# Designs tried in a protein design run: designed miniproteins, single chains, continued (4). Part 43

Each design is a single chain, and the fold is of that chain. pLDDT is the mean over its residues in the fold that is shown.

## One batch from the design tools (miniprotein)

Design m13474
Fold by ESMFold2-Fast:
Structure m13474 (fold): chain A 96 residues (1-96)
Amino acid sequence: DREVALAILDELEKDPAAEPFRYPPNPDSEFQKQTENPVSLESIRAARPRSLEELEAMLEQMKANVNLFPSDSPLVILMNKMMEIFKELLAKAKAS
């Protein structure tokens, strides 16, 4: 359901762990230089995911891009935290 996917995205964007991922990375950043397909919460919203499965796939792509950094990187730590929040929201939505 597109409306449920967008509601989950709205809740993710409010969390402080999502701050580095809300907008496209700076073009001059090493993150964008190392990422062939940059994904942000803004780009996911613009893509208008039609289902929870499409939203999950887009978030997993964003996680894959971040996993190019060292595991102790703040970006990796925040991405893992955001994905935990997403999984909680996804489980709650599926239980409704």
Scores: mean pLDDT 73

Design m13475
Fold by ESMFold2-Fast:
Formats: structure tokens, C-alpha cells, sequence
Structure m13475 (fold): chain A 65 residues (1-65)
């Protein structure tokens, strides 16, 4: 079960490293924004693991999967 999430990165975070972490959790990055925001699909049970990354400031689930 995949859920769409908005990922807010900390200032200076490596976006490629976060995208690789999303992929490692079984997810996929679908959009990048210049303000340090990404949109990705991730397994619902992996949202907490993604939010715990040092490069990630916040993760918001956009809708129920």
C-alpha cells in the first residue's frame, strides 16, 4: 500500500540522498520543487522511517492510499 507524501527537506539537505532513501524504502519520487520540497509515493508503513531521516524536516501524507 503506497501513499503520496510531501517531504520538506532541511536547509542544505542533499535531495539526491533523500530520493535514494525513498527508493530504498520501496518508494518513488515523482516531483522536485526549488524550495526544498519533494513529492513521493512510499509504503504507508515506511512513512515514520522516512520522517526520521536527518535530512528530512517534515513528512505530510497527502491522501489515504
Amino acid sequence: TMVPVRITLKPGADRAAVAEAVRALGGEVVAWFPDGTMVAYVPADKVAALAALPEVEAVEVMEAG
Scores: mean pLDDT 78

Design m13476
Fold by ESMFold2-Fast:
Structure m13476 (fold): chain A 90 residues (1-90)
Amino acid sequence: SSVEELKEKLIELLRELAKEYAESDPAAAKVLAEAAKELEEALKNKDSADEVVDIIFKTMERLAEVASKEKVDEVKSRISEVVEEWNEKY
């Protein structure tokens, strides 16, 4: 489904960001890696789009506690790009 494609793209993005931040910001990397795992579970369970929104919202709150505003803004920007591309396609 279109929601499954969104989940897959978000999982890929969060994993890439976790790898990018692993050396410079291990706490931020951990939050992003945990979010990717939660989205993988949501994908396997065929959960609705509402579950994706909830996971992303909680992830951004956790990220804001451990990461700089610049990193939080970068993650928000990249998530928004994925969501915008998905909305244009579906």
Scores: mean pLDDT 81

Design m13477
Fold by ESMFold2-Fast:
Structure m13477 (fold): chain A 91 residues (1-91)
Amino acid sequence: EEEKKKEIEELKKKLRERAELARRVGDFLLAETFEYLIKAIEEKPSEELFKLAKEALQLADEVSTNDTVTLEEVEKRTKEIKEKADEILKK
């Protein structure tokens, strides 16, 4: 129980740091997605949301290291992440 709380706090910290970095470099879609996931996790923490947050962090890493990731792909993937988070929150 205590260990899970620490893992959740570490995940939220990583999401906050990536959101701030994304806003600083002008990646507003990524920033908004991370901010939304933090709020979702705070409202209803679940393994599904943790997996989704890890997917969002992976997308940010791909964007920062790979010129082949297009803005259109980022828009599509961030939209899918937000929609999945909304579905989890509604259940």
Scores: mean pLDDT 79

Design m13478
Fold by ESMFold2-Fast:
Structure m13478 (fold): chain A 76 residues (1-76)
Amino acid sequence: AALPALSSDASREELIEAAKEAARLLAEKLMEEDPSKAVPALEKMIEQVRNSNDKELSEALLPFLEELLKEVKEKL
């Protein structure tokens, strides 16, 4: 996995919020620097989340990432 090690005291909700914020910041950064890379990066993130063993995490993140991807595509 390409994710950093997690602290033992981190709540699942905090991890989900951190992941959502990271995805949003990545999309914003790519839209500023190279918009053509934003869509592939979000699609990769969606695929990684779908292939995760954490169903609760994937159910929370997938709708957010799909909406973010749609917003990025509408700006291209």
Scores: mean pLDDT 75

Design m13479
Fold by ESMFold2-Fast:
Structure m13479 (fold): chain A 89 residues (1-89)
Amino acid sequence: SLEEAQQRFKELVASAQEPVYEVLEKSKSLPEELKKKVLEKLEELDKKAQELGEKLAKAKSAEEVEELTKEFEKEYKKFMEEVEEIFKK
């Protein structure tokens, strides 16, 4: 159902909060330039999450919500991969 799909999306976003918090804590030990890059990536993810949340409110079908869920998963995975590369430096 639409409500079940919306709940799944919300649970996915909530599950991302802890790993993102760990990234922020780990970034405290980085040089200033690398810390700035991590914060820029986080701002990009936050903006995308807000945009997807607005689309979620306007979604008319479970299929639309599932596409938004996949979009968030893609953006979140990209964020985690890019941040991991920054931490390797």
Scores: mean pLDDT 84

Design m13480
Fold by ESMFold2-Fast:
Structure m13480 (fold): chain A 110 residues (1-110)
Amino acid sequence: SFEELLARIEELERNLDDIDPADAVGELAGIFLEALERDLPEEELLELLDRIIRVLRAIVERHPEDTELLELLLQRLHGLSLVARERGLEAAARRLEELRAWVEARLAAA
């Protein structure tokens, strides 16, 4: 089901202009949590996470002054990084923390 999760991320990326950005953030976070529950190999988890991060960045770039959306994203990224750390997924946690810092800097500039 790695291919199914990847296809869902790609569909969200194609339809970003047609979906509520908060719903998109929630769906992307859900896909990552589902990937963890399915115990996918770390290489596949990191590939999915890289695609998720790319789509999350695209959402922020489309809505750079939406402070409520940015605050929601920061909350979600914090939660995901804690789950990744608890599971010993240091590479995933680092990537989530790097994205969180990027979003936090953008929120501070808004």
Scores: mean pLDDT 88

Design m13481
Fold by ESMFold2-Fast:
Structure m13481 (fold): chain A 96 residues (1-96)
Amino acid sequence: DEKEELERWAKKLPELEAIAAATMDRAEFEERLRAAEERARALFAEAGRPLPPPDELRGVAAAGVGAEALGTDEGLVAAAQALAIEQLLALQKRRE
């Protein structure tokens, strides 16, 4: 069930962010975060969506850094960021 898979990944996103923050120093984390933010911007452009507020974009980027810190491949990093984007869009729709 795709819905159960998405929920499983959504639960892992905060864990991935925490792993990134715990496994590298501040300078390394900030450098990787900048690269991940650029990737997140590309994913929003591909999805045809406007950029979110800076704090929410940073959250998407941090999820990607966390996935990378676990030694996951490029595809899984992209999937983690895409799921963070979908989760953010769902939350924005609920606030409307």
Scores: mean pLDDT 63

Design m13482
Fold by ESMFold2-Fast:
Structure m13482 (fold): chain A 74 residues (1-74)
Amino acid sequence: SAAAAELERLRAARTPEQIEAVEYSAEGLFEAARSIAEKFLNDPSVGEAGKKEAERELENIERIREERERRRRA
């Protein structure tokens, strides 16, 4: 997922340039992924597998927010 890939990039970032790029790009991916996940969760035609995928995507988005907060507090 886009959120999972962004979280991995954030965790792998080692230089100030990499950290800055990931931190700023994550916000755009966060809104896009959240919008898609909310559509899947609210669509009665989406089966359980699709809803589980949407739930996992929302969890990854939340982990991105937690990682960003952790870095801001450091």
Scores: mean pLDDT 63

Design m13483
Fold by ESMFold2-Fast:
Structure m13483 (fold): chain A 63 residues (1-63)
Amino acid sequence: SSSLSKEELQELARKGAEYAIKKMKLKDKEVVIVYDKAANAFFSKEGAELMGPDPNWEEIVTV
């Protein structure tokens, strides 16, 4: 949703990232999660950096 508060965005990103890390068995890897306002979606910072030189994203949480 485009109307999520910062706290709601951080909690959603954290839960999603933790679930993905657990499913991929990356338990010992820290992951920085970013929120892309244009895509209205969450990405890993590494993944977001591959999308272009002027990303419309902000760091939200590290898990």
Scores: mean pLDDT 69

Design m13484
Fold by ESMFold2-Fast:
Structure m13484 (fold): chain A 87 residues (1-87)
Amino acid sequence: SMEEVLAEVERKIDELAAKKNLSTDEKFQAAVEIAKHAAELIRKEKLSDEEAAELFRRAAELARQKGLELTASVFEMEARHYEEHAA
């Protein structure tokens, strides 16, 4: 379900937020890896483009609340991709 995928993404956001002394490049790579993992779960669970867009929008807000602005931006780009294909 979307909620189960979001819970997995939130767990990874929390793990990233707990890491200290990461470079900007390392933070970006970590954000991309979380987004790739989420996209794989979206495909496996057969979520709609609308559900995927909502998931990434909610994930971006969670990342922003934890001070992960770069991660939030990556998730916002993913949400826009799915929104372009939503009916």
Scores: mean pLDDT 85

Design m13485
Fold by ESMFold2-Fast:
Structure m13485 (fold): chain A 74 residues (1-74)
Amino acid sequence: SIADLQKSTSFNLQDIQIIINAAAKLQLPQATLNFTIISLESAGIKSINLLKAASKENVLAIPGMTQDLYNALT
């Protein structure tokens, strides 16, 4: 759930909702989504604004990140 994701990450509710909507569009499993969000936070990407400011190559190197998910988030 959104509450479970918010509990385990530094992302705000709005950013979590953006990520969930993108994952739903791509039909990503919840476990894959949870893993990707935690991996983003561990890499220092704690907001959508920080994700957009980071280099594309660095973001795509994060475990669980894909080209399709990156495109859906940006």
Scores: mean pLDDT 78

Design m13486
Fold by ESMFold2-Fast:
Structure m13486 (fold): chain A 58 residues (1-58)
Amino acid sequence: MMSKEEVLKKIREMFREGLTKSLPELNKIANESVKLADENGIPMDELSAVMEEVSAEA
């Protein structure tokens, strides 16, 4: 099982990659990120903050 820090890092990487792809691919990545966060006990507010930070960088 991944640490919380590793999971958040992986989600950041996945979402950054998703922003360079088509909207359906971004939606798949967003859904996988939510699933990964839920499976590893990461609060939705932390996930939302990460996604907002990555979106602001793009």
Scores: mean pLDDT 76

Design m13487
Fold by ESMFold2-Fast:
Structure m13487 (fold): chain A 67 residues (1-67)
Amino acid sequence: SKVERALEAARIAYELGLAKGSLALAGRAGVAALLGALEGLDLEELKKIAGSEEAGEIAYKAVVEAS
């Protein structure tokens, strides 16, 4: 389902952020990936909603991997 894919994208993004050593990055990327998967957001919109370029890039990668 769309919801299951969005939750998987959030999980992947959160784990990628944690692997970079930042809980704040993990949280931002996870939330952005969840919303991005639900709304079909592109990389530039993900960077805006994540509030950081790195978090947006992680979120985008996670959304692509979850598809």
Scores: mean pLDDT 86

Design m13488
Fold by ESMFold2-Fast:
Structure m13488 (fold): chain A 74 residues (1-74)
Amino acid sequence: ALELAEEGHRQALLAQEALRRGDYETARRLAEQAVRLATQAVRLSRDTDPLLAQAAQRIKDAAERLLREAEAAI
């Protein structure tokens, strides 16, 4: 769960950077991956580690916003 949340956060940061550079296709793919990883992290941690679940949910929310921005720009 922690590793999935960390990787999701990393992918979200890369998606944000790609979006800032106008690389909307790369931003979309990275944001999609971040959403998938963060969603899995939330599911795995929600009943065992509430702090990790909360952090993963925030990563998921951020990645979903980045995905919407990238898709709107394409």
Scores: mean pLDDT 82

Design m13489
Fold by ESMFold2-Fast:
Structure m13489 (fold): chain A 93 residues (1-93)
Amino acid sequence: ALISVNAYPILGGPIHVGDTVVIQVSNDGSEPFKGRLEVTSPSGEVVLSEPVDLGPGEVKHFLFTPREPGTYQLRVLDESGTVVASSSFSVHE
């Protein structure tokens, strides 16, 4: 599937602890997609897990507030648990 995931700060600039991060999941394919979004903290804990249902060409946004500095991992998994898209973002104190 042509699934993409990206994260960006709502206010722009570098991301700090307590900032609102927008997580964008897009389906650029011609087939509907059903799965989930997971965000993993720098300590390896899953801190966000949300169902994702995307029609062809659909984009969905999720809001996330990081509580610790470091690198967060983004994964989009299909119904089989296969990772179909991934990204990361860094958070500063």
Scores: mean pLDDT 86

Design m13490
Fold by ESMFold2-Fast:
Structure m13490 (fold): chain A 74 residues (1-74)
Amino acid sequence: SVAAAVEAAVNGDLARMGEILATSTDPEALAIARAGAKLVAGRPLSPEEAELLLRHTDDPELIARVRAHTVGLP
């Protein structure tokens, strides 16, 4: 579910994100899990991936991490 993908991303839970990527049929949950996995790996997020994560969370630590990996590069 979208909620499970958001929780996994907030917690940096790569195992749960991997489970969602393997078992989910929800395109939004899959997109959130992919964006979360990129964030944990320290990879830059596209503006669309950042917006997707920020739309589904109010966690200040996740918001700060998303902003750090999205803003500051051309």
Scores: mean pLDDT 76

Design m13491
Fold by ESMFold2-Fast:
Structure m13491 (fold): chain A 68 residues (1-68)
Amino acid sequence: MSREELVKEAAEAIKKATGSEAVIDPETGRILEIKNYDESKITSEGVAREVGAVLRYIAEVNVPQDEL
């Protein structure tokens, strides 16, 4: 699994779960922007937690610890 694959998978999962489009740097996995983000769409606790877990996974894998 490459960083690029994780980024694409997370962006697609976010889009399907919340209808939002995440703009993620394919090289580093950093989230640059989230388009069409609707907070009301993710008011369901389960959906919000799943999306959050995926984003955190990408951040942990692709962002250097020194930048935390």
Scores: mean pLDDT 59

Design m13492
Fold by ESMFold2-Fast:
Structure m13492 (fold): chain A 64 residues (1-64)
Amino acid sequence: MEVLEVLLDIEGVDDAEKYNQYILDNGNQLSLLGSAAAAAHSAATGVPAEDIDVVLKPKVPPKL
């Protein structure tokens, strides 16, 4: 399975708690973003979208 990392530049997210809250509040929108990213990568590379594991990460790593 091919892994595609998508970096999220999320305003005000500088720690793990804020990141987790953002994921909970925006789960549906992030799911759509992930599907769109997988489809775009699939179109560019020829890898089936179902074989692409999209990982959404904060652009700035959360604090421990």
Scores: mean pLDDT 71

Design m13493
Fold by ESMFold2-Fast:
Structure m13493 (fold): chain A 73 residues (1-73)
Amino acid sequence: MTDEEEFDAMTPGELGLKFQEVVDAARARGARTPEEFAEIARELGYSDKFAELVATAMRQAEAGREEARRLAA
């Protein structure tokens, strides 16, 4: 069913380490958008599925910050 590459994302510890590695590399490169984070993940050799997961998490984090700011107003 799911590609074997998904097994890397199934392990919470490994998922967290890979996610942090991508985020750290993206920040060092000056990435600001979810798409740029996904590009860095692909450059580091991670799967498209993992790159999309990173981009989705970044989009949700940004949307959450904007919503929290409105609710706190």
Scores: mean pLDDT 71

Design m13494
Fold by ESMFold2-Fast:
Structure m13494 (fold): chain A 92 residues (1-92)
Amino acid sequence: MEQKLLENQKAQVPGVLEDLERAIKEKDTETVFALAVELASIAILFAKAGELELAKELIEKVREARKFLEEAGDLKSAKVLEELIKKAEEEL
């Protein structure tokens, strides 16, 4: 069951990353936040599964989303992502 979850998340990651890039270009802060939260959760799963390189790549994408939200003035959502990044880094 855990292995199937990991493989399913690996298969979904490219689509989530494409949706995140689109949301950033469209300046859709709500969608950026939602997708970044999803990526942070996947990064934690990858880190716990020993997929450290993949986890680090996703953490960097969440950092990019946090910076975008901060620059857009959504400081509350940016703070939530900061806490999720910290939690994900603690699993590395």
Scores: mean pLDDT 84

Design m13495
Fold by ESMFold2-Fast:
Structure m13495 (fold): chain A 97 residues (1-97)
Amino acid sequence: EEKAKLFRRRISRIVWEEILEAGRDPSLTLEDFVERVKERILELLKQENFPEEVIKTAEDGLDALLEAVRADPSLTLKQVLDGINALRDEIVKKLLE
């Protein structure tokens, strides 16, 4: 429960900060945004000693999202955020079980 609350709070903060950074720097692509979010999320999970299966789920999900962005230049920030939120909810569910 405490890890689930920490994860939700910190992921929301990471995503929000990276959205603000992307808004300030027009050279940042959607791919750059996903790569930066992935790096920060994986660092958080490792630093807070989350279970290896949770780290792997996050890495696999974020890698899939990154490949989707690379494959489809019409993908929107909203669709990327929806993907991150879905992955967040999946991980939170695993942490509560």
Scores: mean pLDDT 84

Design m13496
Fold by ESMFold2-Fast:
Formats: sequence, structure tokens, C-alpha cells
Structure m13496 (fold): chain A 93 residues (1-93)
Amino acid sequence: SWLDQWREALLSLGLSEEQAEKVVEAIASLNLPDNVLTREDLDKILEMLSDDPDLAARLDTIYRGAANENLQVSVQDILDWLRELRERGAALA
């Protein structure tokens, strides 16, 4: 499923299985019509993750890095950003 693709992409970015599952559950709860995260969708997810500020900060960093020209994030946008990070030898802080 597209949610499984999100989970695998988040794991590839260095999130733990528990962290990736929390994010995927938050994404699933939004019933996204196009399987793409807008900034508004992200802000809702960050509110859902208010008990985990480190995870929330990492997710905001992922959004800022992966967001396309329309300020949206798809799984493909995350995979493209992951490739860029690997090519530069950079890691998420």
C-alpha cells in the first residue's frame, strides 16, 4: 500500500520502527484524497505528535527537505530527497 511505502521511506531516513509506525498512523488518520502531504496536513500530524517533540522536529525537517515546488510531500519526494542526502553524504540531525 502507499502507507507501506511511507513506512519504508521513513525507516530509510533513520526513524525507528516505532517512530515510523506513529507517523504512518497519523497520516492514515487524515484520509488523504491524493496520498500527498500538504503543509496543513503536516501541521495536523505535528499536533498529533505533540507528546514526542523529537519525532515532531524530525518530521518537520523531513518535510522542509522533501517538499516539492507546490509545498507538498509524496513518497517519491521523500525518496528523491533520500537519494540527494546519500549523494552528499549527509545524515538527518
Scores: mean pLDDT 79

Design m13497
Fold by ESMFold2-Fast:
Structure m13497 (fold): chain A 92 residues (1-92)
Amino acid sequence: SEEEEERKRLEEERKQALAELRALDFSLEEVEDAIAQLQKMLSQYPAAMERLKNSPDYNKKAEEKLEEVKRNLQEMLALLKEKLAELRRAEE
């Protein structure tokens, strides 16, 4: 269906964007800073989710969107950790 094709295109575009980000010439310091920032954001996630679930404005779509944000941050963190390992190997 058109909806399924659109979702597949968005997933493919996301994979391409992450691959391009991985290929970019980042310094070791830039990658370490980005990792620290993402870890800080992820540490705040449980409290944000608890606040949302206890909110009078709670709805399932808001929960799903927050879960998607967490998944995206975890994916970016994993990618940056791989890039950090590659950069550290290059300095050896």
Scores: mean pLDDT 76

Design m13498
Fold by ESMFold2-Fast:
Structure m13498 (fold): chain A 74 residues (1-74)
Amino acid sequence: VQDPLTGRVVPADSTVDPISGQPLKNPVVSPLNPDLRVDELAYLRALRDNPELRREFLNSLVDEGIELLERGVS
């Protein structure tokens, strides 16, 4: 599966963090892709150090929230 944060393609059962290329220490399900596990600390550092990816992530969450409200599901 593709990591939307870095664009890196990894197997869904990968034991390696696609952001850092290191073994997963604290595996969490990626908020951007539920089929992908990432290292929590590496993920947070990537968002901190890349304001464009952080903005895209936040904008995606806002857009999803608006769509859910417009559908009357919230």
Scores: mean pLDDT 64

Design m13499
Fold by ESMFold2-Fast:
Structure m13499 (fold): chain A 74 residues (1-74)
Amino acid sequence: MPSEIEQLQARLEALQEEIYAAGQAGDVEKVKALALEAIKVTKELLDLMLQQGKITEEQYQEAIKYLEEMEKAL
């Protein structure tokens, strides 16, 4: 049975394919919207990985900081 982490990873893979397709179509606004969605899903995945002890608190904080900077650049 797929875990919550596996479900979020599958969602990220689907979003990456959608971003690629939108980029190929030249739909910049759709690429931005999908990228924001991918950032949100990645934050949720990081929260679960931290709760399960798969990453350290320091790794989590650094990853969140980079995602927040990326979100501001969009």
Scores: mean pLDDT 84

Design m13500
Fold by ESMFold2-Fast:
Structure m13500 (fold): chain A 82 residues (1-82)
Amino acid sequence: AAPKASAIPTSLPPEDLLSASLTNSGTTAVVSLETSKPGTYELALVNAGDEDVTVTIKSNGEEVATVTVAAGSSKTVTVTLK
């Protein structure tokens, strides 16, 4: 199967997160976030696959970060959401 990544916004209270989605296409993934307030947030990204995955993080439709998560590992990324 293709590598997969998942993202969990660790600094967002549940009421501040309006939506989150993850799409995966082979060695690339896109995380789209919508929040009720701007700010700096930590995202925990997990790659359970066998290949490195490049993750593009979007906030309200704009790209805010791109990060590579190594195969079978996790990475915490700090992003500024608007």
Scores: mean pLDDT 65

Design m13501
Fold by ESMFold2-Fast:
Structure m13501 (fold): chain A 65 residues (1-65)
Amino acid sequence: RGAFAAAGAGMKASGGEPKVEAAEAAGRHYQRGDAEAAAREIAKGSPGATPEEARRSGEGAMQAA
């Protein structure tokens, strides 16, 4: 539950409405233990970002929670 909150808050601070939706979806995948699916949701909210970059950002959010 903390990982979901941290991901949502971080992306909201970084970019606004589209990124918030991606962060919320990523948070649900993290709660299920599916970091790869979470990274894909983050990548959708950031066009041009690679899945690897999204994965690294997601791991940071997981650690913060």
Scores: mean pLDDT 58

Design m13502
Fold by ESMFold2-Fast:
Structure m13502 (fold): chain A 67 residues (1-67)
Amino acid sequence: DDEKRLTEALLRIAKEHPKPISPEERIKIFEELLELSTNEEEKEIIKSFIEAAKKVLEKEKEKEEKE
């Protein structure tokens, strides 16, 4: 379960570093993981995480801008 493995790794990083990270920094981390991946299946999984992070970022920006 590559998706589960990536999620667990990200959760561990967040717990290891309780300091808040901006959504933009999280996207950057995912993009770096994409660069390190040599497997197309892994790249697809990482891309799904990038899309999820971008969706969160856009949703938060929309709320902040309207409020």
Scores: mean pLDDT 69

Design m13503
Fold by ESMFold2-Fast:
Structure m13503 (fold): chain A 62 residues (1-62)
Amino acid sequence: LSPLEQRILRAALEVARQKGPGATLKDIADAAGVSQGTVSRTLRRMGLSKEEAILLAVELAL
């Protein structure tokens, strides 16, 4: 994973733990310190939904 991809995956896991299913891409963007568009594009490039990104972060022990 690139440093940006790892940062977004860690942020996704962090906000999911804090907000559960109500966590938004904006929450992930704020936690990662990037734009919401950057989160959306990065997840699309990886072929991951928000939920899949959270599961991947758990699997990778991020």
Scores: mean pLDDT 83

Design m13504
Fold by ESMFold2-Fast:
Structure m13504 (fold): chain A 72 residues (1-72)
Amino acid sequence: SLEEAKELIRRAGEKLGLSEETIELAIEYLEKMVALGFPITQDLLAEVLTGAAKRGGEPVEREEVLKVLEEL
């Protein structure tokens, strides 16, 4: 569900050391993608986290993000 995906983004962002501002950007990005009809997949969660991190000035490697998501 979207609610579960938002919680996964919060937990993953915290494990990655991302700021609350960057985590909220990732959640906004996720909500926009879901509104456009994109399915909630691990790849989508990784994309919104890496994209938000880059925009927030806290870039993280996609491979590291995927590893954290797999461990949750």
Scores: mean pLDDT 87

Design m13505
Fold by ESMFold2-Fast:
Structure m13505 (fold): chain A 69 residues (1-69)
Amino acid sequence: VKIDEKILAEELVRIGGASEEKAREAARKAVELLEQGKGHEAAETIVEISGMSYEQAEKAIVRAVILSS
């Protein structure tokens, strides 16, 4: 599934309260992992960079997938 990096970054700010800078970095790295089918690693990377919960990271990914389709 193709996920728009900008949409994911916007959802990370909205759901997790991440700064725009950290959201952009997390989204960029997470999209690479998601393209490889590594959803759990993508969520963990978002948590590590942004400091949001794993649940918030998963919710942001799901919303970004829906909005990118």
Scores: mean pLDDT 84

Design m13506
Fold by ESMFold2-Fast:
Order: sequence, then structure tokens, then C-alpha cells
Structure m13506 (fold): chain A 91 residues (1-91)
Amino acid sequence: SAEKERELKISAIIVNSPSIEEAIEKLQKEFKLSREEAERIIMDPLALLVIGVVNAIAKNQGLSAEEKAALIAEEIKRYSDILNLAAPALP
């Protein structure tokens, strides 16, 4: 779906950005977002935790590019699933 394609692109931008500031700039360019909208996407504490874990995987010299991509995708999917599961529990 278009929504899942958008989620994958956002995740790829976050993963491939060496800093939060560069991730904000890339999100603004790719999706024509305001700075405020881009900041909301990546300034969320959960997103910051994902970025931290993803950066640790990316810096691991013992992993191939293919292994890194697979582990990063799994991490992003796991957090996305957690966020989606939380929504139906709200009153």
C-alpha cells in the first residue's frame, strides 16, 4: 500500500541519515513536509530509540551490508508493530 511504502521511505531516511538534523532535512525534501511535521516524526522518544539501535547495527563491522539491512528492517518493523498495537487500546 501507499502508506506502507511511505513508512519504508521514512524508515530508510532515518536509517541512512548520520544525524537527526539531516533526517529532518531529508524528510522535508522527500515528502514536502514542514520542519514541524518532520520534527514530530523523529523527535518522538520511540523513534530516537530506534535510531540509536539502528546506528549501533550500522556501525557493527562484523555484519555484512545484507545482514545490516535485514536487522534494521526487523527493528523498524518491531517498533511500528508496537505503535500500531497501542492505538486500539486508547479510549
Scores: mean pLDDT 69

Design m13507
Fold by ESMFold2-Fast:
Structure m13507 (fold): chain A 92 residues (1-92)
Amino acid sequence: SELERRIEERGRAAGLTPDQLQLVRTLLRVIENVPKIGRDMALAFVRMIASVFRLTPEQTDALVALVDRLIEEGASPEEAIDRLVALVAELA
C-alpha cells in the first residue's frame, strides 16, 4: 500500500530499525481503527503495544500522548506516519 511505502521510506530515512518500523505500522493500524474501537480503547492498545516492544514508562507515555493528539486533531494517515516516525526515532 502507499502508506506501507511511506513508512518504509520515511522510517529508513530517519534511521529506524526493523522493530521500530514495525512499531510505527502497528500504531498506525490502531489509529486507523479508532472509528470502530473508540479513543479510550485505542490508547489502551497503544500502552499494550509499547509493552510488547519493551518501551520504558517514559517512552510509553510519549507515544500515548502523540497518538491521543493525532486522534484529537483528525490527522491524515500520512501526517500520522510522519509524526510517529519522528517520535520513534527519538526513542534511542
Scores: mean pLDDT 89

Design m13508
Fold by ESMFold2-Fast:
Structure m13508 (fold): chain A 81 residues (1-81)
Amino acid sequence: DLEEEGKRMVESAKGMAEYAVKGIKEAKEAGKSEEELRKAAEEFKKKMEEHAEIAKKDEEAAKEIREIGEKAYEEMLKIIE
């Protein structure tokens, strides 16, 4: 069922975003450089785009995954600054 698969992929994306944002915060507190943190944020953004591309048969799920990824990426950049 494409709808159920899309829903699972959206939930997976939410978990990935939450974990990645927390990871950037913890890495910053651990003394990682701004360059290392920005690289991690860029890699996350790429992974979220890949996740959305896999979900593209469910256009609404793909859109939600991209929105989740973009919001998390913005939060990561605010933490890095």
Scores: mean pLDDT 83

Design m13509
Fold by ESMFold2-Fast:
Structure m13509 (fold): chain A 86 residues (1-86)
Amino acid sequence: SEEEIKKKLEELLDKINEYYKTDVEKTKKLIDELLELAKQASKGLIARVNGHLGALLLGGIMLKADKEVIDALQEAVDEIQALLDA
């Protein structure tokens, strides 16, 4: 279960990175799936997801991704940080 959750989180992060510049709606859906799955993850996995989302957010800002994508990534970073702080 833990290893399956880790694999799915990594796959979702990879897909978000792949689509965030080209498909706003798909990216938002992938972020929502990531956030729901992260609620089931260990603190260690949540910390790794936080790091990857932060990097994706920075990359999106630097590459001038769509504002809806930037906003969704920022909201996701904030939600993941809240899970870590709980």
Scores: mean pLDDT 86

